# Designed miniproteins, single chains, continued (3), part 42

Each design is a single chain, and the fold is of that chain. pLDDT is the mean over its residues in the fold that is shown.

## One batch from the design tools (miniprotein)

Design m9438
Fold by ESMFold2-Fast:
Structure m9438 (fold): chain A 69 residues (1-69)
Amino acid sequence: MKEELEEKAKGFEQARNDSLALRDQLLAKGEEESKRNPEVAKQYFAAAQAAQLTADYLEKKAKEYREKI
């Protein structure tokens, strides 16, 4: 149904935005830790990259549901 597809698209759009916000927080923590603990900074940067990939996937899903409306 159109309403269900629109709700799913909005859900994926919100999840994408949340994942991008998490990415930004992880990048900031990685940058801060890079001064004290480069190994911990590396883990934060890896987590930020994973959050970016998650955001990309969620954007693709949002577009798929939008196209079905």
Scores: mean pLDDT 84

Design m9439
Fold by ESMFold2-Fast:
Structure m9439 (fold): chain A 77 residues (1-77)
Amino acid sequence: DALKEQLRKQAEEGIKEAEEKIKETDDEEVKKLYEKAKKYYQEALKYLDQGNVKEAAETLLKGGQYYNEALLIEKEK
């Protein structure tokens, strides 16, 4: 369905973005948070494959929280 498809796209894009950030960052703390985000995005895809859309959405949100935490620590300007 449309929701499952949107969550899958968000998780796949989240994995891509996290992988790019992991390659670009030299801060070990920030890198670990992006790696956590990637792991949660991968688990969200696993839940979607099992048909568990609710757990997938909750897991995706948690991945996003770790990604945003990494972005906040990385903020320089």
Scores: mean pLDDT 84

Design m9440
Fold by ESMFold2-Fast:
Structure m9440 (fold): chain A 83 residues (1-83)
Amino acid sequence: SEALEYLDKAIEAARKGDINSAIEYLSKAAKAVAESTELTEDDKREIRSLLAQAIEAAKKGDLESAIKLAEEAKKKLEEALAK
C-alpha cells in the first residue's frame, strides 16, 4: 500500500526530528488514503482524522504525539486492508 509506505517514511522522519519531512509524508499518506479504492468511507474518515491530528502535532513540534498518532493510523489502515 502506497499509504503504508508514506506512513513508515513519516514515522522514520519524525523519529529523526525531521519535522518538514514528517509533515510531507503524513500529507502524502492522507492523500493516498483518500484516493484508495480498497477502503470504506468510514475507514478513510477515521484514518484521515488520525493523520490530520498527527500533522498538527508535528507542526507544534510534538513529534512524540505525531509518532503515536501515525502508528495508530498505520494500525487502523493495516486492519482495514485485511478485511
Scores: mean pLDDT 88

Design m9441
Fold by ESMFold2-Fast:
Structure m9441 (fold): chain A 67 residues (1-67)
Amino acid sequence: SSRQRELERNLQLGRERVEKSKKLIEASSYYLSGLGYYTISLFSGKEEGKKLGDEYFEKAEEIEKEI
């Protein structure tokens, strides 16, 4: 029936949106971690904070490419 087809389409759209939202949350988490490491690098002057920040930003960007 038309009602069943509409429900099936809405279920598929909902699942796709949930999967995209999960990836956005993961990417955001990596960006936040990267910002933390950059902040530590700025205050401490340690190179390791910059390297870690760069790595976490790269991980976030890779996840965003999957969305």
Scores: mean pLDDT 87

Design m9442
Fold by ESMFold2-Fast:
Structure m9442 (fold): chain A 90 residues (1-90)
Amino acid sequence: KAEFQALGGDAQAAMRRAQVWAGENNDSDLAKEIQKYTARITQALRARDVAALAETLDDLLEWLKKNAAAEHPEVTADIQAVREKAKALL
């Protein structure tokens, strides 16, 4: 339905913004991790699996907290917003 389509668009847009931010800030480790999680998000969206999408976003947020939270506040906030929307659809 429309809510899931909007969520999918928001998730992909957030990942694209994170990739752009990583490139602009020369953060190759973040760029690699974003590519990995973008693939997982794409698979969850194709399967229409909101639970898998939410779990993938939780995994990414835990990685950001351990490795870069203080240096990536905008990226972390953007991913958190999408995760909240995903959980609201569960």
Scores: mean pLDDT 79

Design m9443
Fold by ESMFold2-Fast:
Structure m9443 (fold): chain A 95 residues (1-95)
Amino acid sequence: LTPEEERDVYVALSIIAAATGNIPAAARMALKAFELGASYEELKRVAQAIADGAKRDYERGILSKEVYDAGQKAADAKSKEELIKNLEKLREVAE
């Protein structure tokens, strides 16, 4: 795989992890995609998928409010720098 193809795989894996209830893995894979050069727009899309997954799992009673809040905050980020900081915080509290 080229670095661009590897980046696209991590973006896809992060979204799948978020959709299947693995928020810690989703955050780790999103940060790996960032390291591989994922754009701010790609990372925003991933953060929204993570926030949606965290909300679903929180409403089902299987996710803590701290992880839910961190996921929502990542999706609400207004800059790339804030988004990465919030994804790192999400990974920390989810693990």
Scores: mean pLDDT 86

Design m9444
Fold by ESMFold2-Fast:
Structure m9444 (fold): chain A 90 residues (1-90)
Amino acid sequence: SSEELALKMLKELSKKMEETLQLYNENIDKLSEEQKKKILELYEEANKIATELIDKLLNGEYISEKEIEEAKEKILKLIEEIRKIIDEAA
């Protein structure tokens, strides 16, 4: 089902976000204040996308496979942007 697909995707993305947050914390002393702010903004945007999808599931709203794939792509791009900022500071 689309709900099962969404839950599986959210679980996988949650793990990637936790790994990204750990990478951030391991490199925090290398990051400028501007870089930290940008990372927080990107992380919050990813959380917002995930939360909006969760809210739709909880409200019994129909979620298409396309919407799930688009949400996944957006979150992965945000995670990649965070990782690039950390890598540039290292």
Scores: mean pLDDT 86

Design m9445
Fold by ESMFold2-Fast:
Structure m9445 (fold): chain A 94 residues (1-94)
Amino acid sequence: SKELEELIKKAEEAAKAGNYEEAVKLYNQAASLSTDPELRIELLEKIAELYLKQKNYAKAAAFYREIARIYEEAGKLELAEKYRKKAEELAKKA
């Protein structure tokens, strides 16, 4: 989708400029428009990394839990557990 590609490009530009809240908003909009689980996971990982840069461990953990849920629904249980543990470790820092 041209709209999806445009949202991702704008999110990347916002992140590069240090406008992390705008980048998160645009990546969330892109993720909501995507029906591709792998692309949704990639976008959610980008959001989690932006929260890690801000040392917002609680928000980063929440997005890693969402990634774990998507992997669990896809039957990828080892990946789901990996992201669940990553979220738990970050929650301890919050």
Scores: mean pLDDT 89

Design m9446
Fold by ESMFold2-Fast:
Structure m9446 (fold): chain A 85 residues (1-85)
Amino acid sequence: MVYIPTVEEAKELLEEAKEAAKIIEEKIKEGKITEEDLKGLEKQLEAVKEMLKLLEELGVDPEVIERLREVIELLEKAIEEMKKA
């Protein structure tokens, strides 16, 4: 079964990733970052990357692909900031 997200769903994933990044920044400032938080984000990043790869192979709407790339970049930035803390 292949789940193909709509443009709206891809935008929702981007907003969720922005919120996750915001929460991570706040936790870093408070010194509350845990190894569990890091592993959770890394697992989410892997899932989104696998989804993007599958969707690119299927030739889905370029707008969906673009939004998912933005999600990946945002999650990678959040993980990078956690590793620096």
Scores: mean pLDDT 71

Design m9447
Fold by ESMFold2-Fast:
Structure m9447 (fold): chain A 89 residues (1-89)
Amino acid sequence: SEADRLEFEAWEAYNKGDYEKAVELLKRLQELEGGPTILQLWLMARAYEKLGKKEEAAKYYRQAADRFESLGNTGLAKKFREEAEKLEA
């Protein structure tokens, strides 16, 4: 699907260090799907962190944490919240 292609291209952009392109592709992916997956939220957070956009990165780490919490994964929720807090320190 177009969503699968965009996600693959976003991961490829991230892996080659093109963080701006990764963010662009992930934003387009979020427009096509009813809501972002946890992996897409995590990748968005990592890409913004690499770009030095700490506020945006923290926002996406918290969104991923909230999704883990809703699934009962309190350990991963805590880790993702801690990553957000480190960026705001």
Scores: mean pLDDT 86

Design m9448
Fold by ESMFold2-Fast:
Structure m9448 (fold): chain A 85 residues (1-85)
Amino acid sequence: MYEATVVGTFENAEKAREGARLAEWLAKGVEGVLSVETEVDEEAKKATVRGLFENREAAERAATLAENAMLLSGAKEVTTEVREV
């Protein structure tokens, strides 16, 4: 089982919420998804998407899609982590 964590930092809370929603939507569509959880810190202007996946390839695909979703939504910085759990 693999965990993917994607964190985006945005100019404002509205863009953080938009990035989180799009990233969650795309991650949930990945074959091999087990769960996806999303958190928005409006004060810090950060969106976090965490997913659990059956295999590494699914987790890496979801991380890439979520990163691109956050960048498309105006993220200034995005960090991604994929690990075995």
Scores: mean pLDDT 88

Design m9449
Fold by ESMFold2-Fast:
Structure m9449 (fold): chain A 81 residues (1-81)
Amino acid sequence: SSIVEEVESKLSEEDLEKIDKLEMEVAMAVAQRAPREELERLIEEAFKEIRKILEKSGVPKEVIDKYLEMLREKVEAAVAA
């Protein structure tokens, strides 16, 4: 996705690793079939941290919003599978 590439191009290697770790923690909870309430809390916490990282890196708000929407769709697709 062009938006993922735009976001990732603006991030340091350290920030990319932090986002990857947050996404992995959510993915592991999905794989372990965590209760929906726990999964939703983890998603909210992860997305809040990702938003802070992207804001610090100078990513425009509208790009951050689209990026997080794409991540949410990816998580919901994984939960539905």
Scores: mean pLDDT 83

Design m9450
Fold by ESMFold2-Fast:
Structure m9450 (fold): chain A 72 residues (1-72)
Amino acid sequence: SMTVTLAVGVRRGPDGERYFLLGSSQVRSREEIVAEIEARGGRGLSFLETPAGDLGPEQVRELMRRAEERAR
């Protein structure tokens, strides 16, 4: 598949909260991605599904900004 799914999760570690990024070249449901984040001990904050050719630094930056808003 030429579609990429990105998600940002957050989890608590010994040094505080840590953000992590998940990527997939397959289209995954939000439920599946949330389940993977929760299996890692985290909470899902933001999600993006886009054609691989449209993915760039600006999309990743926006995804992270949305995550920071939801972490509040």
Scores: mean pLDDT 76

Design m9451
Fold by ESMFold2-Fast:
Structure m9451 (fold): chain A 83 residues (1-83)
Amino acid sequence: DVEKILIDIWEPLIDGVEAAIKKNIPDTEEAKKKFEEEVERLRKTLREDVRRGLKTASEREKKLILAMLESHAKKKYEASDLE
């Protein structure tokens, strides 16, 4: 189930990007609302895009995308200093 695996990997990456951007947004209600709306829209768009992309992607392309996303997720895991 490549779709589920990609989404599960992408969600932590999006969370990390969200946290990084959050520090740079101004402390106004409009900026916070716009940021939240954009994040929610991106999450929905990414899930749909992943699903559609995987339907048209070759097995080779799916494997490459998965490997790249797993690499990014592993990088964040290593940054947590668990071992």
Scores: mean pLDDT 62

Design m9452
Fold by ESMFold2-Fast:
Structure m9452 (fold): chain A 68 residues (1-68)
Amino acid sequence: HMEEERKKILEETKKIIDRAVEQGILSPELGERAKKEIEELAKKVDDPVLLSNRAIGIILRAIGEALD
């Protein structure tokens, strides 16, 4: 079921971001921004694989900003 796969991706991605914030890898502000971007992405992307790949891209960009 496509919707079940999409929900799993959103849940796991949010957990990864929250854990990164808890460990000090991302600031709370960067973590919230990344989660918001992924929520907006999910409204536009139906394919679970594309959603997963794009969500990873958002996380990597947030980590890149944190390294500055």
Scores: mean pLDDT 81

Design m9453
Fold by ESMFold2-Fast:
Structure m9453 (fold): chain A 74 residues (1-74)
Amino acid sequence: SMEKKKQELLDEIEALYKEGVLTPKEAEDLKKLVETDIKTAEKIIKLYKENTEFSKGVAALMMAVEMTVLKIKE
């Protein structure tokens, strides 16, 4: 279900944060994306999990775009 998918993604964010892959702000921003755009959140989490310089760079760029969109919509 969608609810189970959200919980799975939140658990993955927490794991990445505990592993030091995500800053506190990145973890909080990803949690907001899970609520607003689950498909984009899933893609960004996958890129952080790949854990290459390139994949993390793409993830950070996608995060910046999505967080800017949310800020404009507030």
Scores: mean pLDDT 84

Design m9454
Fold by ESMFold2-Fast:
Structure m9454 (fold): chain A 84 residues (1-84)
Amino acid sequence: SEEAEKYLKLAEEALEKGDIDKARDYLVKGIEAAQELFNAGKYEEAAKQFERAAEIASKDPRLASLAKQAERLAKMAKEAAKLA
């Protein structure tokens, strides 16, 4: 979704600027928007956004727990997409 992409782009930009708190805030919002896609049955789109969130979060060890959460959600969404 446009919302998930927007927040994840802002998270990446915040991380590039060294603003970890802002990056974390935007990652949480991006993951929440991706969860809305999953709840709407848009499993493939949700999986892509969760993967992007995991990739961004994996760039800094302070975001490691958020990276692991996004990785798990991406795997779940990919499996749901195969069954749909």
Scores: mean pLDDT 88

Design m9455
Fold by ESMFold2-Fast:
Structure m9455 (fold): chain A 67 residues (1-67)
Amino acid sequence: EERELAREAVDLAKLSPETRKKALELIDQGKSVEEVIEEIRKIDPDDALAFELAYAVVSAIKRNKER
């Protein structure tokens, strides 16, 4: 599920405390990964890139387990 992967991506990305708190709040509210990335980018664009890359990695690992 996307929400579970998004939470794993937050942990993997090692976000700053401010960005991590905002990302988790948005994920818990049911926001899409794209909306979370856009909101984080307004706070810290480097953290937004880290989260986006982490989500891509977590998603790839999930696909490899399914195949």
Scores: mean pLDDT 80

Design m9456
Fold by ESMFold2-Fast:
Structure m9456 (fold): chain A 75 residues (1-75)
Amino acid sequence: MLTEEEFKKAREKAIQIAKALNRPDLVKELEKIHSEEDLAKASDEVRDLFRIAVMNLDKPIEELIPEAERALAAP
């Protein structure tokens, strides 16, 4: 349902959130995500960050940090 451009934008935003959270493991995993199929095989943490990014493509990353931190705290 996302355009290719929106998918790339969401991935870049998710990577920036992971960097802000000091999660280099998630940054490396996100850098390997190039398609919806890659995302489906990704960890729950990566999928949560991507979902937050997709729902908030127009928001600055600083506003998403508290939400992302909360999502990553849940198993």
Scores: mean pLDDT 79

Design m9457
Fold by ESMFold2-Fast:
Structure m9457 (fold): chain A 80 residues (1-80)
Amino acid sequence: MSEELVLRGSELAAFGMRADPSEEGRRAAMEFLSKVVEGDVEGAREAMERMVELMRRSGKDEEAERFRKEGEELLEEIES
């Protein structure tokens, strides 16, 4: 895994934690980053979907769409 992909995952996880500062949001963001570092695309996608649902539940629909878009772009780079 490239250092750049890990950095992008870390930045996205930090964004997620700022958008949802709950314990659930922190865990979802940290799980997403962990799965990105492992190259576990399926696990990362599941953590991403959980983060998106948490953001939507708190009314942060724009942040949820951004997290999904940037997350999917990152996961496609890992699969390439």
Scores: mean pLDDT 84

Design m9458
Fold by ESMFold2-Fast:
Structure m9458 (fold): chain A 70 residues (1-70)
Amino acid sequence: ADPEAVARGKAIFEERFADRWEPSGGKGEPPLAGVPALRAMLTDPAAFGSTYPALSPEEADAVVAYLDTQ
């Protein structure tokens, strides 16, 4: 992964998701890393029945790059 995208994705993850999920998937939480539709879920969470904050495509790509390293 692009190191700059990974660093940006980490910052976004820590601001928006760290309170509810670990990068590798927390106990009792859905795993964020390894989800086949992760990018789509991040940009349109309502389409997947999720209420977490929607990310822009650029933000979602950065978060995916970060989670792929975990």
Scores: mean pLDDT 65

Design m9459
Fold by ESMFold2-Fast:
Structure m9459 (fold): chain A 72 residues (1-72)
Amino acid sequence: SEALALLEEWAKRYEDGEMTVEELIERAREAGLDAYAEIVELLERQKREGRSVAPQEVVEEVRRLQAEVQAR
């Protein structure tokens, strides 16, 4: 939950133009969120090919999966 809140804040700053993708990745790694940093790197690479989703959408998907676990 705390890790997702941090990613959501950083992803929003990136989308608002207040942070670069490199800064987002570095902050995620510094916070111990290496898996999410790798996903963001992959999505940015795919975005250059015209096939990507925003980092915020990745955070939303992970949050959805956590909600499903809590509903049991």
Scores: mean pLDDT 61

Design m9460
Fold by ESMFold2-Fast:
Structure m9460 (fold): chain A 93 residues (1-93)
Amino acid sequence: MQQGQQLQQLGDQYFSQGDYQSAIDLYQQSLRLYQDDPQMQSRLYTNIGGSYFNMGDYQSAIRYAQRSLDLDPNNRGARLLLYASQVRLQSQQ
C-alpha cells in the first residue's frame, strides 16, 4: 500500500543516516499497514532486525530474523541476517 511504502522508504532514509531507532519506529508503523500481507511483514521484520544488528543488538536481530523466516522461509535477507547475528553474538561470548 502507498502509505506503508512511504513509511518504509522514510525508515530506509533514517537507517542510511544511522538513526536506527527512528528507522525501527517507521518500519513498525509500516508493519501495522501490512497486517494481512505476510510477505511484506517478513521484509519489514528483516529491516527491523537489520537496524538492531547495526546497533550491536544481535539478540534482537536474531529474534526479528526468526519472525521474518516464520512468515517467509525463503527470505534470503532474513537468513543472512540470522547467520550474521549468530556469528556476531558468539564472538561477544
Scores: mean pLDDT 88

Design m9461
Fold by ESMFold2-Fast:
Structure m9461 (fold): chain A 57 residues (1-57)
Amino acid sequence: GRRDAAVQAVMRFGGQSRERAEATVDAAEAGLSPAEAARVGGTSKGTGQLAIEILRG
């Protein structure tokens, strides 16, 4: 599903572990902004934005 695609993309392009990637994607699914999702996962705003864009389709 889109969640799995977002987690894989965050891991590959954001350089995050699965645990941190899942935290970023879960925050994005909860409706947090790119910057807030990135803060939760400990990654860049660009990676948070990528997660949100993949989840939207």
Scores: mean pLDDT 82

Design m9462
Fold by ESMFold2-Fast:
Structure m9462 (fold): chain A 73 residues (1-73)
Amino acid sequence: ERRALLERAQAAIRTAAKRGDVETALAIAESALRTLGVSEDQRKEALARIREALERGDVEAAVQTLEEAARAA
């Protein structure tokens, strides 16, 4: 259940990143973290790191940050 949601979010983030759509990728990440019960403060921190990774073009770092934030919940 959690794994399937996370895998869908990762795939959607990769698709948005290929389009250069950082805001859509961040919206997907925020929605996934909210659904997984990550706290507001932890979500804000994770989303800031994901934004930095996506703006650098480092999609794998963004995906890894999402996984780590989800695991911390």
Scores: mean pLDDT 83

Design m9463
Fold by ESMFold2-Fast:
Structure m9463 (fold): chain A 120 residues (1-120)
Amino acid sequence: SLEETLEKIEEIVKKTIEEVTKAIEANESPEKILEIVSKGFDEVIKVVVDFIKSLGNSKATKEAADKMTLIKNEALEEIRKVLEDESLSNEEKKEKIEEIIKKATEKIKKLFEELYEEIK
């Protein structure tokens, strides 16, 4: 269902933010933190793609995957800039990265809801 898919997205996002927070506190490399975020978004994209595939629309599936990948790549670029900003504390980096992840997630959810309305 749409509701179950949205709940899965929120669970993945919550887990991703928790893992990012722990990695920042452990002073892990920017590359490691970006890998955690990238994997989180890949899991979100898979959940959405699998749901759209279940509706039998292969064209909509590809277009959604491509658009979500662009959202992911933009978020990763913003997060990289935050991680490389030596003027920011670890607490400020955590807050900014969480905000970026949440904004990207909102864009993905909106895209998914708009697509669902078109193909249901």
Scores: mean pLDDT 87

Design m9464
Fold by ESMFold2-Fast:
Structure m9464 (fold): chain A 64 residues (1-64)
Amino acid sequence: SAELRELARQAREALLAGDVARARALFDEMASLLSGVARQVALHEAERLLAAYEAGDLDYLRGL
């Protein structure tokens, strides 16, 4: 899923830039491409990325 990896990369970059609205739209697009357990995992990871943004955890947003 090159498309899913690219959307995830763009969502993290949006959060690093402070563009939460864009990140949310990208997370919604990713969820629309997934079903079942994979969708649940993606939604959970989106929530953790948003929480990391609010906490200022830039290393987590960079995938560290």
Scores: mean pLDDT 85

Design m9465
Fold by ESMFold2-Fast:
Structure m9465 (fold): chain A 75 residues (1-75)
Amino acid sequence: SPELSGAAEGAAAGSRGGTPEQRAAGARKFVQYGLAGDAEAAAEAVREMGGDEAARESVLKGGPQGAQALAAGGG
């Protein structure tokens, strides 16, 4: 539905609410905690990066190994 598309785009824009510097700081924390295998701290870093609840839940579901893979791989 067009309204669902608009809501999803609004949520994505909200998750990007931080400056590039704030997102970079969150990304550094994510790498640090992710490589350490701390999925909870990595999920909090995703929130600081402007990630939404679905992104945080994905990191938590991946557990320590998932967090390490995401932090080390860089995409």
Scores: mean pLDDT 68

Design m9466
Fold by ESMFold2-Fast:
Structure m9466 (fold): chain A 89 residues (1-89)
Amino acid sequence: EEELLQRLEELAAQFEAAVAAGAPEAELQALRDQAVETVERIPSVSEEEIRLFRAQLELARNRTPQTALEKAKELGLPEQTIQNYEAAL
């Protein structure tokens, strides 16, 4: 359980770094697939949490705070998550 959560944090960091480095779409897709597979392996994770994680990976594609915030609203992320993004602006 702890190992899977740590793996998710590592994959999320790798995805953000890959986006910042301008990595090709194929590499970004492979990281997304690995992250989703890891989330699905965590017994305590709900379908809603998996959906939110997928939405978070889509947000990492948008590298400006403004476009990330708009994408969060489009994906229907929780109000608290949207407020956290607004506070980071």
Scores: mean pLDDT 63

Design m9467
Fold by ESMFold2-Fast:
Structure m9467 (fold): chain A 85 residues (1-85)
Amino acid sequence: SADEYRALRRRTVELLDRAIERGSMSPEERAELRRLAAELANLTGQLVLGLEPIPIEDVPPSVLDALVDALLAAQLALKARQERA
């Protein structure tokens, strides 16, 4: 649902913001972000494209890492834009 999407987004943003503020990401934080990224991707695919969900265990770790890195880059760009607003 849209409410589940908002909750998932908030949790993801909180962790990304902490990593950005510290300038580093621990292995534990990265593992949590992999889980959140997989949940966010599945929920987005279902809500926007009507795609079937993929279990996280069926997603290669390299793909999950790429999603985490993409989310971090996007959040960095968003924060930079918000500071200019």
Scores: mean pLDDT 79

Design m9468
Fold by ESMFold2-Fast:
Structure m9468 (fold): chain A 55 residues (1-55)
Amino acid sequence: REKKLDELLKKAEEQGLLVFTSEGTALPKNGAEALGVKPGDSDDEVLKKMKEYYG
């Protein structure tokens, strides 16, 4: 079950559908682009950008 999910997430990342933080948190590419999140940004940076964008 978890192995299939991991493989799916890897394929989605390879297809450019996901962006991963340095801690391995997956974000949809369209959402990451809207927030200005880059691959390898920290979870703290993502959270800060989310607060600036949504609240």
Scores: mean pLDDT 73

Design m9469
Fold by ESMFold2-Fast:
Formats: C-alpha cells, sequence, structure tokens
Structure m9469 (fold): chain A 100 residues (1-100)
C-alpha cells in the first residue's frame, strides 16, 4: 500500500469511528477493532514517511491509541477523553501530510 493509500484509509477509518460515536453506536468491541486497525496504519505511515513531523505525529497517535486500547482491555469501557485525544492526534497527522 502506498503512503497516499495509507493516509486515505486512515481518514476513512477516523470518519467511520466519529460517525459511530455521534450515532451512539460505537461498542467497546468495535472500538477495539478500529483502534487496532488505526495503530497498524499509523505504524506503516511512520515507516514509509520521509517527513519527520508526520513520523512524530504518527508515533504520538500510536501511543495515545495504545493507551486507549489498554484502558478498554482493563475496564471494558471506552475512555472518551483518551479517544478524543487519539482522534485529534490522527487529524493532526493527516493535516501535516496534506501540507507536505
Amino acid sequence: MSLDELVEELRRLVEELVEKLKAGELTPEEAKELLQRMIELLREIARKSKDPRVVAAAESAIRLAERTLEHLERTGEIDMELLDKTLAGVQLLIQLYEES
């Protein structure tokens, strides 16, 4: 998958997650699956990107997503503050990529 395709897939995943949140339809199991996929996409972006700002944003978003997953696995509940920070980090990455 190209870097452009990875960022596009990441954008679509964020859109899906946000829509499910707004609809009140995001289950803990769906959140886990979407966060795991998000982490995989972010890791691939970090490996392929030549822009150190994009790499740093990806690594930051990975740490936030991993913390959100750990909370979910420990409690069975979505930490909405951690999830919001994760989504903000991913949006920053997409913005930095589009400006590159």
Scores: mean pLDDT 87

Design m9470
Fold by ESMFold2-Fast:
Structure m9470 (fold): chain A 88 residues (1-88)
Amino acid sequence: SEFEQLKREMLLQLYQSFKAREAAGIEVTKERVNFDLDVIAQSLLTQLRAQGKEELAAQVQKFLEEMKNLSVEEILKRAEEVRKEALG
């Protein structure tokens, strides 16, 4: 579905953010992860709303809130699983 594809895109962008922070020696904290999630989601939500995709925007918003309730370890695990699936 379009929503499943958007979830994968968000998690892949988050994975890239994690690896960039790791390479720079920056600590990956819950506050930094939540900030990255908000930035990724805000860009996507703005685009979806501009396109009139209200139901899809609501699904993305719900996914954002669910992810913000997870630990850094759980979020990283999900992001790594999506990357592994996408790139083999």
Scores: mean pLDDT 84

Design m9471
Fold by ESMFold2-Fast:
Structure m9471 (fold): chain A 67 residues (1-67)
Amino acid sequence: MAREKAKRIVQEITREYLEENGLDPGDLTAQDLLDLADRIEKRAETSEPEVAAELRRFAAGIRQDAA
């Protein structure tokens, strides 16, 4: 399902971001959340329409959490 696939992609992008920056999930700043949302939106551009829509919803939620 598109939602489950998008959730897996978000988890993968988050893990990659944490590994690249040497961060634990609890150490994410507002700027880190915004950068993460940007990465998710970029992945949505190359995804199937249903998955892209779910990825954009996750990115919007992350941006709200950063505010």
Scores: mean pLDDT 83

Design m9472
Fold by ESMFold2-Fast:
Structure m9472 (fold): chain A 60 residues (1-60)
Amino acid sequence: AAPFTPEQIAEGAKLVADAAERAGNRPLAAEWYHRASVYYRQAGKEDEAAEMERRADELA
């Protein structure tokens, strides 16, 4: 299988964060939104990265 791209890793991290938030695990959700922002930035998706950072800050 081909290795994951930064954008694909970011999408996966966002899905984990969304699931954690729905489960009420705010610290875990914040951590994974922050990880998603890092990978979106590596993918050149600066607007998506900023949105993920904003979500992480709201949950921290």
Scores: mean pLDDT 83

Design m9473
Fold by ESMFold2-Fast:
Structure m9473 (fold): chain A 62 residues (1-62)
Amino acid sequence: MFDKEVEEALVTMKASVLVNGIKTNGGIAGYAKRAGVSPATVSKELAEAKEEAEKLGVEIDV
């Protein structure tokens, strides 16, 4: 119960950081280049954030 509120905040924050990073760099590929990782890595991070969000009823989509 209490943990649910905290997890929702953390998941939302993590999603916001990823989404903002992607938008700021012109998409997943741009973000990946800036971060020094592959686009597949960024996509995996988004998929993991989406999985956590779905457990808590938080919506994440890019």
Scores: mean pLDDT 72

